Designed miniproteins, single chains, continued (3). Designs and how they scored, part 67

Each design is a single chain, and the fold is of that chain. pLDDT is the mean over its residues in the fold that is shown.

## One batch from the design tools (miniprotein)

Design m10312
Fold by ESMFold2-Fast:
Structure m10312 (fold): chain A 65 residues (1-65)
Amino acid sequence: TAEEAARAAAEGARQAGGGAGAASGVWDLMKNGHVDREKGIAAAQAAARAPTPEEAARAAWEALS
């Protein structure tokens, strides 16, 4: 879901620092089948460009909505 992707992006950004961590969080959800591949890739790319965990969460949520 969009909420799960947002949560993963925020957590990834906090743990690994920045957009790369956020993208990794969303990628792991997509890889494990929890998010549609096409939307998951878009969400990961959007999260990767976000400067904060909160913005990464918003970007991922927006991409999946």
Scores: mean pLDDT 74

Design m10313
Fold by ESMFold2-Fast:
Structure m10313 (fold): chain A 120 residues (1-120)
Amino acid sequence: MSAAAARALGALALNLAQSSDPLLQVLAALLAVALAGSSDPAALGNAGGAAGAAATSSSPLAQILGALAAVELAKSPVPAARGAAFGAGEVAARSPDPLARALGRRAIELAEAGIAAARG
């Protein structure tokens, strides 16, 4: 995928996540999961924003998928993705859904470990 295409999809995911429609928030979270493999920092930042917004959804499915996107971002070798994962993970760790909270905490652990490894 080109950087331009990744950025466009990231912007779309963030717009969908900001909708009050739970179905669009689920779609935003799925796009965020797909974008976690991107090398573009702007696309990864938008994916993190979409994941965090989805984690605040009234839909448990959107909360879980947003938290899962945060976990996938935390596994990225790109520093911007790990920062985005930490932010989205913090939001997901406060979600009403217990699985979303567990995944959010996992995203924080992975992001912190990745950031620490990059500093060594």
Scores: mean pLDDT 84

Design m10314
Fold by ESMFold2-Fast:
Structure m10314 (fold): chain A 60 residues (1-60)
Amino acid sequence: MSLEEAYEYGYEEARRSLERGVPKSSAITGVALRMIGDGASDEEVLAAIRGAEEAIRELE
């Protein structure tokens, strides 16, 4: 995937998790573990984490 797609994925997954009452640390960890499990590169994992952090910032 592109880094932009990874960022958007992390953003949307974290947003959904937070809306369901999942703690922010668990939302970030869940995004990272899923990306790693799917064979994403370190750069893609970091982009997804940045997206997740942005979603958390906007919803706090």
Scores: mean pLDDT 81

Design m10315
Fold by ESMFold2-Fast:
Order: sequence, then C-alpha cells, then structure tokens
Structure m10315 (fold): chain A 89 residues (1-89)
Amino acid sequence: MEFLELASTEIPELIKKAEEALKKAEEEYKLPEEVVEKIKKAIEFAEEVGRKIGNEDLSLEEKEKLLLETKKKLEEALKYFKEEVEKKK
C-alpha cells in the first residue's frame, strides 16, 4: 500500500516533468518529431497504466511491474529529450 502511494507520487512528478519537456520540445527547441512522439508515448503509457491499476483486478505483482515499466519509460523519454536538447546547443 505505501509502495503504491510512493510510486503514485513519483510517477505524477515524472509525468509533470515529461509534460514540461514536451512543451519545451515543441515550443522552445523545436525538436524532431521522433523526440516529441517519444515523450507523448511515455505520457500516454503512464495514463493507461493509471487507468488499468484503478479499474482492473490486478495482482500486487502485476501492479508493481506496470508502475516500474511506467517509471522506466518516463525516465527514458526525459533522458532522450535532454540529450537532443544538448545536440541543438
């Protein structure tokens, strides 16, 4: 239970960072479509996982796997954004 609360807190923070990165990629840096789509897909995956955890009868292990996968995808998208921003400078 505390694990799910912690993961729910971490994931919303990562989603916020990803949404900020998406805005900067589109508005400030005008990064390639591939970067923008990577960030969008990570956010969409996080939203889908949130819905599944809330609506489906999933085991604790399945919920943990989905939350960890969500965290990885958001972190990968943010890393890719950062690397592409540095290439544009």
Scores: mean pLDDT 77

Design m10316
Fold by ESMFold2-Fast:
Structure m10316 (fold): chain A 78 residues (1-78)
Amino acid sequence: MSSLDKLIEEVEKVLKEAQEVVKQNPSNKKAVEAEMLLGSVILHLSTLKNLGIDELSDQMKQQIQETIEQAKKMIEES
């Protein structure tokens, strides 16, 4: 229940939405790009958690939130 765990949960939620769009239309390049982008973010956050990092700086949180919003836009434009 760290802030990192909550952020991982939010990224996983959007990733599942991207995966569902890809499943419905595998030729949707924007949804595939969003899935790949979110997958990279979740891998990075999971690595930080495995290193015992349970809190991110405000700057890192903002950058990740901006990435999540970009991925959501890609899914919506799909």
Scores: mean pLDDT 81

Design m10317
Fold by ESMFold2-Fast:
Structure m10317 (fold): chain A 72 residues (1-72)
Amino acid sequence: SMEEERRRLKAEISRLQDEAVRLASETGNPEALELALEAGRVIDDMDAGKITLEQARSRIAELRKRLEELKA
């Protein structure tokens, strides 16, 4: 269902935010901190109903790509 997908995406973005916060703490990289803040904005936008599930998936995919590039 769309509600199950929304819950899955919210769990995914929350995990991504946690990973970005950990990376920022371990490395001091300001780009990791910015990723964590952007992940928080995705959560807020989802909770406020400001974005569609398709838009949420797209934003999460882009943030995940950026996070993996910072780990390289």
Scores: mean pLDDT 88

Design m10318
Fold by ESMFold2-Fast:
Structure m10318 (fold): chain A 70 residues (1-70)
Amino acid sequence: SMEERGRNGIAAAELVEQMALKHGRQDIAERARKVKQALVDAIKAKDRQGLEEALRELSETAVELSRSLA
């Protein structure tokens, strides 16, 4: 369901935030927090397009974190 995908995205965003903070990447942590808020807002609004956009931003944020750790 959309709510289940959104909740999974929120959990992933929280993990990205924690990993970013552990590695001193405040900028990535702030991006993860914004993505989490966008996911919460999309679930409340039942906005499928907003959910897809937020999940895409989450993926981009996670990739940026991964590149910074390589």
Scores: mean pLDDT 88

Design m10319
Fold by ESMFold2-Fast:
Structure m10319 (fold): chain A 79 residues (1-79)
Amino acid sequence: MSHFEILNQLSSEFFDKLQAFSKQNPNASLKEIAEKMIEILEELGIKISEEERKKFLNSSEQELLNLTMHKLVEKAREL
């Protein structure tokens, strides 16, 4: 399996879970969304350090997407 195939699988699972959360919580704050993103990444077996957690919680929407994609890419390369 290529790294791109693994990345696509991980990304699909991540965004499906995030979309489900958003449908249940339409008024969720950016911070609540960031906390859920961290939770989903950890469920996918991705380790989030305390420093990275603080970075996520203080990030803009675009920064959250960039941080998430970076973590998914790193995980795909390990598999």
Scores: mean pLDDT 83

Design m10320
Fold by ESMFold2-Fast:
Structure m10320 (fold): chain A 80 residues (1-80)
Amino acid sequence: SMAEAKKEKGEKLYEEALEKVDKARASKSVEEARKLAEEAHELAKKMADIGGSEYVPRAAGLSIDAVGAVVQVELDERRA
């Protein structure tokens, strides 16, 4: 069904975005973290395009987490 297809697409985008955010947090450089965060933002945009009360908040949360990952890597680099 259309609802099942949207759910499958949303869950795949969510899983891919989570992986990108996790990789950004584990990044050894700010450049690497920013690139991965940008990729996570693009996946979050695609998830937001699915719409609704489920995927729009998840997309917003992923975008916030991606920004947080870059900030953490920047702080860690300044300490080194």
Scores: mean pLDDT 82

Design m10321
Fold by ESMFold2-Fast:
Structure m10321 (fold): chain A 74 residues (1-74)
Amino acid sequence: IEEEKQRIADELAKRLRDAGLPDSFAERFRQAVLDGPEAMREAAEWAQREYPEVGGGIAGLLEKAIDYLEKLEK
């Protein structure tokens, strides 16, 4: 479970960096994945508030990550 969370965290951070987002933005989401789906929802709300156009563009990616984390916790 922890190894799978780390894989998801690394993949999400890589995709965010590849999309041209700052390392601090990518690392915040990487840490949120490791902390779990509730932390991911909080990070997504922060992104929508502080970076509304960016938050909208990555919403689908964040939804998939949250759904996967929720399945891991069942």
Scores: mean pLDDT 73

Design m10322
Fold by ESMFold2-Fast:
Structure m10322 (fold): chain A 70 residues (1-70)
Amino acid sequence: DAAAQQLQAIRRRVAEDPSFGVPWSTIQQLIAQKSGVPVQTLTDLRQQMLTAPTLDEQAAASQQIAQYVQ
């Protein structure tokens, strides 16, 4: 499970150095590899999370992304 191990390594690096920035493009590719979800679906969910007109819609998109990383 290379994608899960890479996500865990990224989380550990962020915890050790809070200034360590990981581009969303890298994270979405790792999620897609782990979950089998198309990168375009993750891109669309990310856009909805950032730009949806209601907080409930933003939260729903965020929860869908979180489900794919578990």
Scores: mean pLDDT 70

Design m10323
Fold by ESMFold2-Fast:
Structure m10323 (fold): chain A 55 residues (1-55)
Amino acid sequence: DVDDRIALARRLAAALGLAPAQVADLIAEVREHGLSARDIRGLALTLAGRPAPRP
């Protein structure tokens, strides 16, 4: 279910300390592209290794 995947994405983002913009990007990818749990974990870890985009 998409809602379960969004909940997973939010939990991983919080655990990894992602910036709000990175959290929004991760959730958008889940909603638009239907990422699997494995893909969500991979993308969250990738985002954690990148500089946070600033407003």
Scores: mean pLDDT 76

Design m10324
Fold by ESMFold2-Fast:
Structure m10324 (fold): chain A 109 residues (1-109)
Amino acid sequence: SEKTEKIIDVVNGALKRIIDIIVEYGKKHNIPKEKLLEIVREVARVFNDLIDEIKKNPNLSVEEAKALFDRAEEEVLRILKKYNLPQEVIDKVREVFEEARKKIEEILK
């Protein structure tokens, strides 16, 4: 559906912003490129799983969409903590998820 495509665009935009946050932090703090690629791959996996769930449910309610995003956020934050990324990165990633939820609410209203 058109709404499903718009939601997937929001999800892809959020993924890009989160990758940019991780990569810029990693460059500034000399994190090895291979380690950054591991983090990026794990985060991308979470978002690919989220996109697959959205595609399977073309008539998502606002509440269902928010629940899927909350689950994806918790999984991404666990990954960031596993790799010892600091609170400043975690806070920026939380902000990206909050902005994505607001955009999805506007699409589904």
Scores: mean pLDDT 88

Design m10325
Fold by ESMFold2-Fast:
Structure m10325 (fold): chain A 133 residues (1-133)
Amino acid sequence: SVKEQILTLLQTLEDKTSDPNLKQIITILKTELSQLPDQLIELIMNALELESPEEFVAFILQMLRNKLRSEKAYESSLKVLKEKLPDDAYQALTKLLDSLYKQIQKLNIPDPIALLDKLIQKIDPNYRLNIVN
């Protein structure tokens, strides 16, 4: 399944990473994404035209980056998503992002945005950080 491919991607990144803070972020992502139904992931990917596990993970990380950086940037991203996603998928995605945000904040990392940027670049070097803004 696409979820199994996403989890395999995250496990591979965790195994290759020596940074303990980045490992913690990847572990949180694996745990939260493993709890999502496959159908929901496929629905989000189809609605947002995400063609690979890499693009899906990069998208989630970009949304988290926006939420950590700026309330205005996050709200702008959510407005675009609300127009593209069915209500149930939108609510599930925002709940996921809120859970991820709270868990990352609890890690008390000095610069979580820089770590997210580093992770996005490792997953998809061609990904544009502001694609949803």
Scores: mean pLDDT 85

Design m10326
Fold by ESMFold2-Fast:
Structure m10326 (fold): chain A 60 residues (1-60)
Amino acid sequence: ALAALAEALRNSDFAGIQALLAAQGHTLSVERVDTADGVRYGRLKATPEALALLHEAAEL
């Protein structure tokens, strides 16, 4: 599971990351913030468990 999640992170495959987390009963979403003439990605919204899995996968 973590290896597949790490691969999705390396590929910047957000849909794949969401699907892998959903298969484990977790949810992940991103709040996008548009400011002035620029786009700033706001906040990653996830359960603490999903964030822990993402952190562990990023360490691989």
Scores: mean pLDDT 68

Design m10327
Fold by ESMFold2-Fast:
Structure m10327 (fold): chain A 87 residues (1-87)
Amino acid sequence: MESERLLERLIELSRSLGASDDDIEKARKLFDEALKSKDQREGLKLVSKGVEILSTSSRPNATPEQLQEMLRLGSELLLAMSREKNK
């Protein structure tokens, strides 16, 4: 699935920027809940929280450009999940 590839890229980028294993695990749980959610609004909230956790964990070691890339991947993940739910 496209969303799975985007999720793995976001996780890998976060890990490379020094995000903690605990924060990565928290974000993964939120993304899993978002994928299982039938409510579009709740799904979007869960993905946003996951991205926030990863970006906050990465912020001390990330350049502004790297944070923008994380946000871009998060936005693409949201779009991919929305597209997959509508098919």
Scores: mean pLDDT 78

Design m10328
Fold by ESMFold2-Fast:
Structure m10328 (fold): chain A 73 residues (1-73)
Amino acid sequence: SPRVQRLQAQVEALRAAVEETERQIAELRERLAAETNPQRRVRLQTIIGFLEIARDTELWLIERLEERIRELE
């Protein structure tokens, strides 16, 4: 089905976005582990928190799209 193929392409794109967001989180967590300045630590923790929300939103969208694909198959 062309509709299922389009939804699968959207899921693939979102999975790539999740992987990129997870890489950014990992890099920032490594930076946080090395950071000794309390103000910079708070800034890093805040940015990590926003990226975790973005990742969770991307994962939620994948789940919704995969449910739609299952309903169409």
Scores: mean pLDDT 90

Design m10329
Fold by ESMFold2-Fast:
Structure m10329 (fold): chain A 67 residues (1-67)
Amino acid sequence: MREELERATQRALELSPQIALEDPDPSMSPEEMLAQAEQRLDAWLSTLPPEEAQRAQQALDLSRQAQ
């Protein structure tokens, strides 16, 4: 459990700086930037174990619907 949690945290930290450096083109609209971020999240969810992917996706979908 902790090993998987640490790996997820480490991966997030590794991707976090890269995503920050690779922020969307400023010429894009805020909506396009959000859509691109969601697309990247969807790709990441596909690499997770089914249980984790399902929980993460449900949380994201719920948050989006609440907005």
Scores: mean pLDDT 61

Design m10330
Fold by ESMFold2-Fast:
Structure m10330 (fold): chain A 74 residues (1-74)
Amino acid sequence: AMEKIEELKKRLEELMRRALELDADVSRITGQVLRAIGSLIDADRYVEEGNYEKAIELLEESIRDLEEFIREVE
């Protein structure tokens, strides 16, 4: 569970770095990155509550959302 969560967090952080490198509207990029940061905070809260399943689901959804944004902008 923790190994999967750490893997997903690293993937999300990599996508955030890619989003920040895009030649696109800064306000749109900032909004998407802040949303991803919010998901990281919420996932950590779920881990503290012992709800690893919800933490994983949330991180996977956040990864999909950011991947879709990057595809739309590229």
Scores: mean pLDDT 83

Design m10331
Fold by ESMFold2-Fast:
Structure m10331 (fold): chain A 68 residues (1-68)
Amino acid sequence: SLESRVRAAVQLLLQNADDPSAVEPVLRAYLADVDEADLERARAFVLAHLPPSLHEAAERAFANLRRE
């Protein structure tokens, strides 16, 4: 499910919270095939659960994923 994929991505990112460069590859691995509406839901969840230091990288990753 989308929820399971988003939770798995967040857990992996939290294990690598000191490495913003991991954000886009991880989000792409779990979310590249989801539609724009589901990406927006995933973005809200990810930003709610990631530390602020990763928010810029996450926002950039979601912008790139919207272009498939």
Scores: mean pLDDT 83

Design m10332
Fold by ESMFold2-Fast:
Structure m10332 (fold): chain A 81 residues (1-81)
Amino acid sequence: MSEEEVERIIQEIRERARALAAKLAALKDRAEKERALEQAREILREAERALEEAKDEAEKRLYAAAVEAARYIIEALEASL
């Protein structure tokens, strides 16, 4: 994977995370928000494990972006509950 491809994917992850966080925060059903929050927390745990196991710099950058994205979504959901 090229450095340019890694940077593009990171940018896409960040943009999608912001859009998803806004969409989830706008949900009217509290139970749906709580379920989304539980799922986001599980994704965060998986991303953190993947980051710890990452062997090369590109993988570390991608998983770090995934961790950042998951945390952003969690914070937005918690703030909207």
Scores: mean pLDDT 84

Design m10333
Fold by ESMFold2-Fast:
Structure m10333 (fold): chain A 63 residues (1-63)
Amino acid sequence: SLDEIVDKIVEEVKDIKNLFEARQKAYELIRKYAEEKGLSEDEVRLLATRALMKIEIEYNIKK
């Protein structure tokens, strides 16, 4: 499911201390998973929205 991919992306970037670097890595992972899973444009937008929002919340709360 898309939520499983979101959780994997968040997990892979959690050790990156800088939010900007974490976002860059997240964009790379979104592209990778989109290609590997054959996601539609709508699924890619949903994945990106959810993953980036979750990353931003985690970094803004924990700083």
Scores: mean pLDDT 80

Design m10334
Fold by ESMFold2-Fast:
Structure m10334 (fold): chain A 97 residues (1-97)
Amino acid sequence: VSEEQLERDILAALVEIAGAITVNDLRRRAKETGDPALEEAAKRIEELTQKAVDALQSGNFDEAAKYLEEAAKVAREAGDTESARIFENLAKKVKEL
C-alpha cells in the first residue's frame, strides 16, 4: 500500500464518519423541532459527503475538497458550527494530498 493510497483511504473513512454524525444529529434535531430545513440540510450533507468520498477514491482531490466546503456551508447554515469546522479541516487535508 502506498502512503498516498493509505492517506486517501483514511480521509475517505473520516469523511464518511463526519458525514454520518452530522446527518444523524441534524435528523434528530429536525424530529425534535419539526423544522423541515434541518432534514433538507441532512439530505444535502449526505449527498455531498458521498460525492466527496467518490471524488477522493477517484483521485479528484479538488472536486472532493469543493464538496466538503459545500458540506461545511450547509452545516453552518443549519446551525452546526462544529461539523462545519470538521468539514473545513477535512477539505484542507484533502488539498494537501
Scores: mean pLDDT 88

Design m10335
Fold by ESMFold2-Fast:
Structure m10335 (fold): chain A 97 residues (1-97)
Amino acid sequence: LKGYLGEAKLNLLQGNYAGAAEKLRDAIAKFGQDKVFDYAVARFNKYKNAIDAFIAAVLALLQGDEATAKEYIKKAQDLGDKVTIEDVEDFAKLVKH
């Protein structure tokens, strides 16, 4: 799981959204959506960075939890990221395919 999320984060930092979506999809397929979400939340709580908040928001939205997704979008914005709910929705669609 750690390797999959690390590679997803690296791809996002490089602007490779397709590669990032593939790594998150692989993680979900192997470990389950709930476990991947819990790990992303744990990483955000440890590192307090916007990209871990973005990943947690995407995973919350994939579980149908829009309220939690909005909470993590706000956490990313509070850290200086310009991320929007539309960005999270667009990336969640890439992960589903």
Scores: mean pLDDT 83

Design m10336
Fold by ESMFold2-Fast:
Structure m10336 (fold): chain A 86 residues (1-86)
Amino acid sequence: AASYEAAAELLRKAAEAIERKDFETAVEYLRKAAEILRELGRDDLAVQAEALAREVEEMKRTGDLSRQKKLVEAARRLAEEVLELA
């Protein structure tokens, strides 16, 4: 079932995947989290997760890792924000 706890866990796993440079898995987790957040009526949070997924895809495409740490921090902050709603 769609829940804030499930979305937060996916966002946490996305941050871990970004940290280990598994960008494909990170994008999958971010997109799944966005889908759950939309089902919960939180389009504002879903848009943030989708924006992170696009930035991760851009890093994968270009090989530019300069934003990696910032994206890990952003995914973790979003996970914490979502978990507070549970």
Scores: mean pLDDT 89

Design m10337
Fold by ESMFold2-Fast:
Structure m10337 (fold): chain A 65 residues (1-65)
Amino acid sequence: LEVGDLVRVEELVDAARAAALGLRVGDVLRVLGLAPDGSLVVENLETGAVVTIPAGAVVLRRLPR
């Protein structure tokens, strides 16, 4: 994944954590940054919220530009 990529939430591995971040299956996210711990900083295009997703919390699929 690179900054500026669009990804879709395919699966919630940690459903409680994902819900706390306002994430749902099918949400389209823009990658804003990659944290050293493997967390992903994203903008949720459905809500406008910027959130940090911990590594392993969700399954993401990269979308073509």
Scores: mean pLDDT 79

Design m10338
Fold by ESMFold2-Fast:
Structure m10338 (fold): chain A 55 residues (1-55)
Amino acid sequence: MPSLDELQARRDAIERRLSPEEVAAILQEVVATGITDGEEFLRLYTRLAAERAGV
């Protein structure tokens, strides 16, 4: 199970591959799910960002 620190590192690396507009679109999609847990939010965001970036 990836730690919060590992998830943040993956997010940062993936985010560098995406445009600011793509990052904003993914964030809006995650916010639309209504997730209130920060760790679960970060996990979903990282997964969607990775999928968008093709990794």
Scores: mean pLDDT 76

Design m10339
Fold by ESMFold2-Fast:
Structure m10339 (fold): chain A 93 residues (1-93)
Amino acid sequence: DLEERIRRGLALLAELVARGEVFVGSEAMLASLAPLLEAMRPGSRIHVYHEDEAEVERLTEELVARYGARVVGRYTIVTEDNVPIHHAVLEKV
């Protein structure tokens, strides 16, 4: 019954993720979060962030192409070290 327990665990994790927001800051993170991104319900929020605005756009394009997500907002925050971190907010459709 290991397979059934794994399926239930993934469903619970997807439920928790669907109730919150997910942050993606790299290709490695995008790859590792792929099962969660697939399982997220419509209306879930995905925040893409990076110091390089071009990387935010690249990750955003991948999320739109792979998961049918749409861009709903953009913002930039400045860290304590005066580094701008660019964000794109996507909604899973």
Scores: mean pLDDT 78

Design m10340
Fold by ESMFold2-Fast:
Structure m10340 (fold): chain A 97 residues (1-97)
Amino acid sequence: ALEEIRRILEEAGLTPAAIEAILRHVELVSEKTGKPAELALEGVREIAKELSVLPREEQERIGREFLRALELQTREGLSIDEIQARLEEERRREAAR
């Protein structure tokens, strides 16, 4: 399942960061819900299509933010709203450097 998902993302021309973020999300959801990763295939195809039309720099930014969101969820146990607030604060700090 994960190998097929990786193939779909690679064929769509996504950056390594975006591919890693999506694969980590699918793996985490499968682990947390006990549902097979194959159930994510349609969603993965839609995401791949949407991201493939974006510039590589935007794909890398989205991939990095998504990986950070997963880290905050898995390591710190933050809610979606708390993750969004943390990512927004991190973006503001980066912009102010």
Scores: mean pLDDT 68

Design m10341
Fold by ESMFold2-Fast:
Structure m10341 (fold): chain A 95 residues (1-95)
Amino acid sequence: SEEEIRERIAELLYEASRLLSEEVLTNESLSKEQKQQLVILGASLTLLAYAVRNNLVSFEKLKEKLEELIKELEEIKAPKELIEKVREILKLAEE
């Protein structure tokens, strides 16, 4: 059960990272600064996905990191759809 939840969270984190990359490449309305910050946040999501899958992070620390990422996405005014996807992952991590 925990292993299945970790795998699902990892899959969703990789998907979120892919969507951030897609926004950087295709969303012409984003500033260069927003795009640079999205690249950094995407890298953080990928690292977190790997850590979750390989039992390198507790659910408590995962929740903390997801809350930090949501705050950073909000501060850069990222597309609401991206923020909501990370919030869905946080909700799943809360069990």
Scores: mean pLDDT 87

Design m10342
Fold by ESMFold2-Fast:
Structure m10342 (fold): chain A 85 residues (1-85)
Amino acid sequence: MIKSALDTEKGKELQKRILELLKEADKASKDLKSNPKVRELMLRLVGEAILAIGHLLDQDLEAAEESVKEMEKIVKEIKKLAKEL
């Protein structure tokens, strides 16, 4: 019996967190998307989101959590850069 990681409570929480982090980054980068450093961080964030989803599809909740932690670091970097600009 294949239990999908996406259908677990933890998998649903990670999916929600991925979406929340992407929304926070979009809000923090508002009007700053012309900045090359902001664009680089946004591309890295999208890459980590794709990896997190891939790990969830592969039933690897631990690897998905690691990708979400990297997304959180990138969002913090975007917010810090936005304050400096």
Scores: mean pLDDT 80

Design m10343
Fold by ESMFold2-Fast:
Structure m10343 (fold): chain A 133 residues (1-133)
Amino acid sequence: ALEQLLQLLEDARKLIERAIDLINSAISDLESGQMSQQQAIQQLEEAKKLLEEAGNLLRQAQQLARTVDPGLAELISEALMLVNSAIENISQAILALQQGDNQRAISLARHAKSLVEEAGRLVDEAIERLRRL
């Protein structure tokens, strides 16, 4: 149980890190004007898919954590909520790009990045807490 829970959290953390890199790339390229809207949309769609996969792993981790440590389950639940909020912001950023609103897309992508970085920190805290059990 503990080993499976740790693996789920570590796998979710890797997906979160990759999503942050893609969001950062999309923001940087949009701000510099180096990337087409279509290329930025593709990067944000890929980041969204990685976050959806991370969310699925965090849901499984939360279910297991409830039987082990309620405080651990709460940390995972908070991380999952932030991941879901980030997915929503990315979806809105993609829509803004499709409408040619690059400034709104950058703002939404930056907000999504902040949410994903906070989720990553909570997953790191959950991993540390689990390792001390």
Scores: mean pLDDT 90

Design m10344
Fold by ESMFold2-Fast:
Structure m10344 (fold): chain A 62 residues (1-62)
Amino acid sequence: ENPYASLEEYIEEAEKLIREVEEDGEKKAAEARARIEASESKMFEILELILEAKVKEAEKAA
């Protein structure tokens, strides 16, 4: 009946839903970040191994 009161109520409900989604989203984002970090660490190790192999190859060619 009061459109201003209805708008405030709607905003409060929206904020509550946003907080619930954010909490669930944070858990999923943390899992995704952990997976990305693990993949990046592995790629870094592989890159180091490739560089070491190339250095050894150059030494053998000398």
Scores: mean pLDDT 71

Design m10345
Fold by ESMFold2-Fast:
Structure m10345 (fold): chain A 98 residues (1-98)
Amino acid sequence: MSPIYKAEIDAIRAAHPDLDDARVAEIRERLRELGLHPLYIDYLAVKIAAEVPEEEWDAVLEAIRRALEEEREQLKNPEAFPFLSGEIAERVIDEFVA
């Protein structure tokens, strides 16, 4: 778990006490495959599992993939990408939250 998102993760888990850790782990691995920085993966996986309907998980992950590829192609400084990737992914996820 990323130390910078511990409070956010704890708050989401407190609001969703029945959250399935196995499903969170599944989303975490898929986010890792998208090339997201490890700092964001645990937070974003918990956010998707708790706040996005399960039927939309494939759609949100595909939308994140597309948004990250688009930003990566436009980015002239690749060193900035790891930090921007979390912000981009969170913005995409917020569009799928009910």
Scores: mean pLDDT 75

Design m10346
Fold by ESMFold2-Fast:
Structure m10346 (fold): chain A 85 residues (1-85)
Amino acid sequence: SKEDRENVIKYTSLSLEIIGLMFELQLLIDKQSPKSKIEEVMEQLRLKLEEVESFLPSLTDSQQESLKKLIRKAEEFLREAEEKV
């Protein structure tokens, strides 16, 4: 259905955005970037996770499970990053 296609696009977009922010944050840490720049990307990731959680009910059960696993991984990564900053 049209809704199924829209859900796949939304799920894919949200997943890629989280992965991209995690990758950017790791790169900034590896390069020993200024604390202010690392904190800026950490805040962007936190806001994206809150946005994603608000959209979970509109996704399929399998998409929700996969995205919840990614959210958990991102939250763990943020906690580890906070300890380094």
Scores: mean pLDDT 84

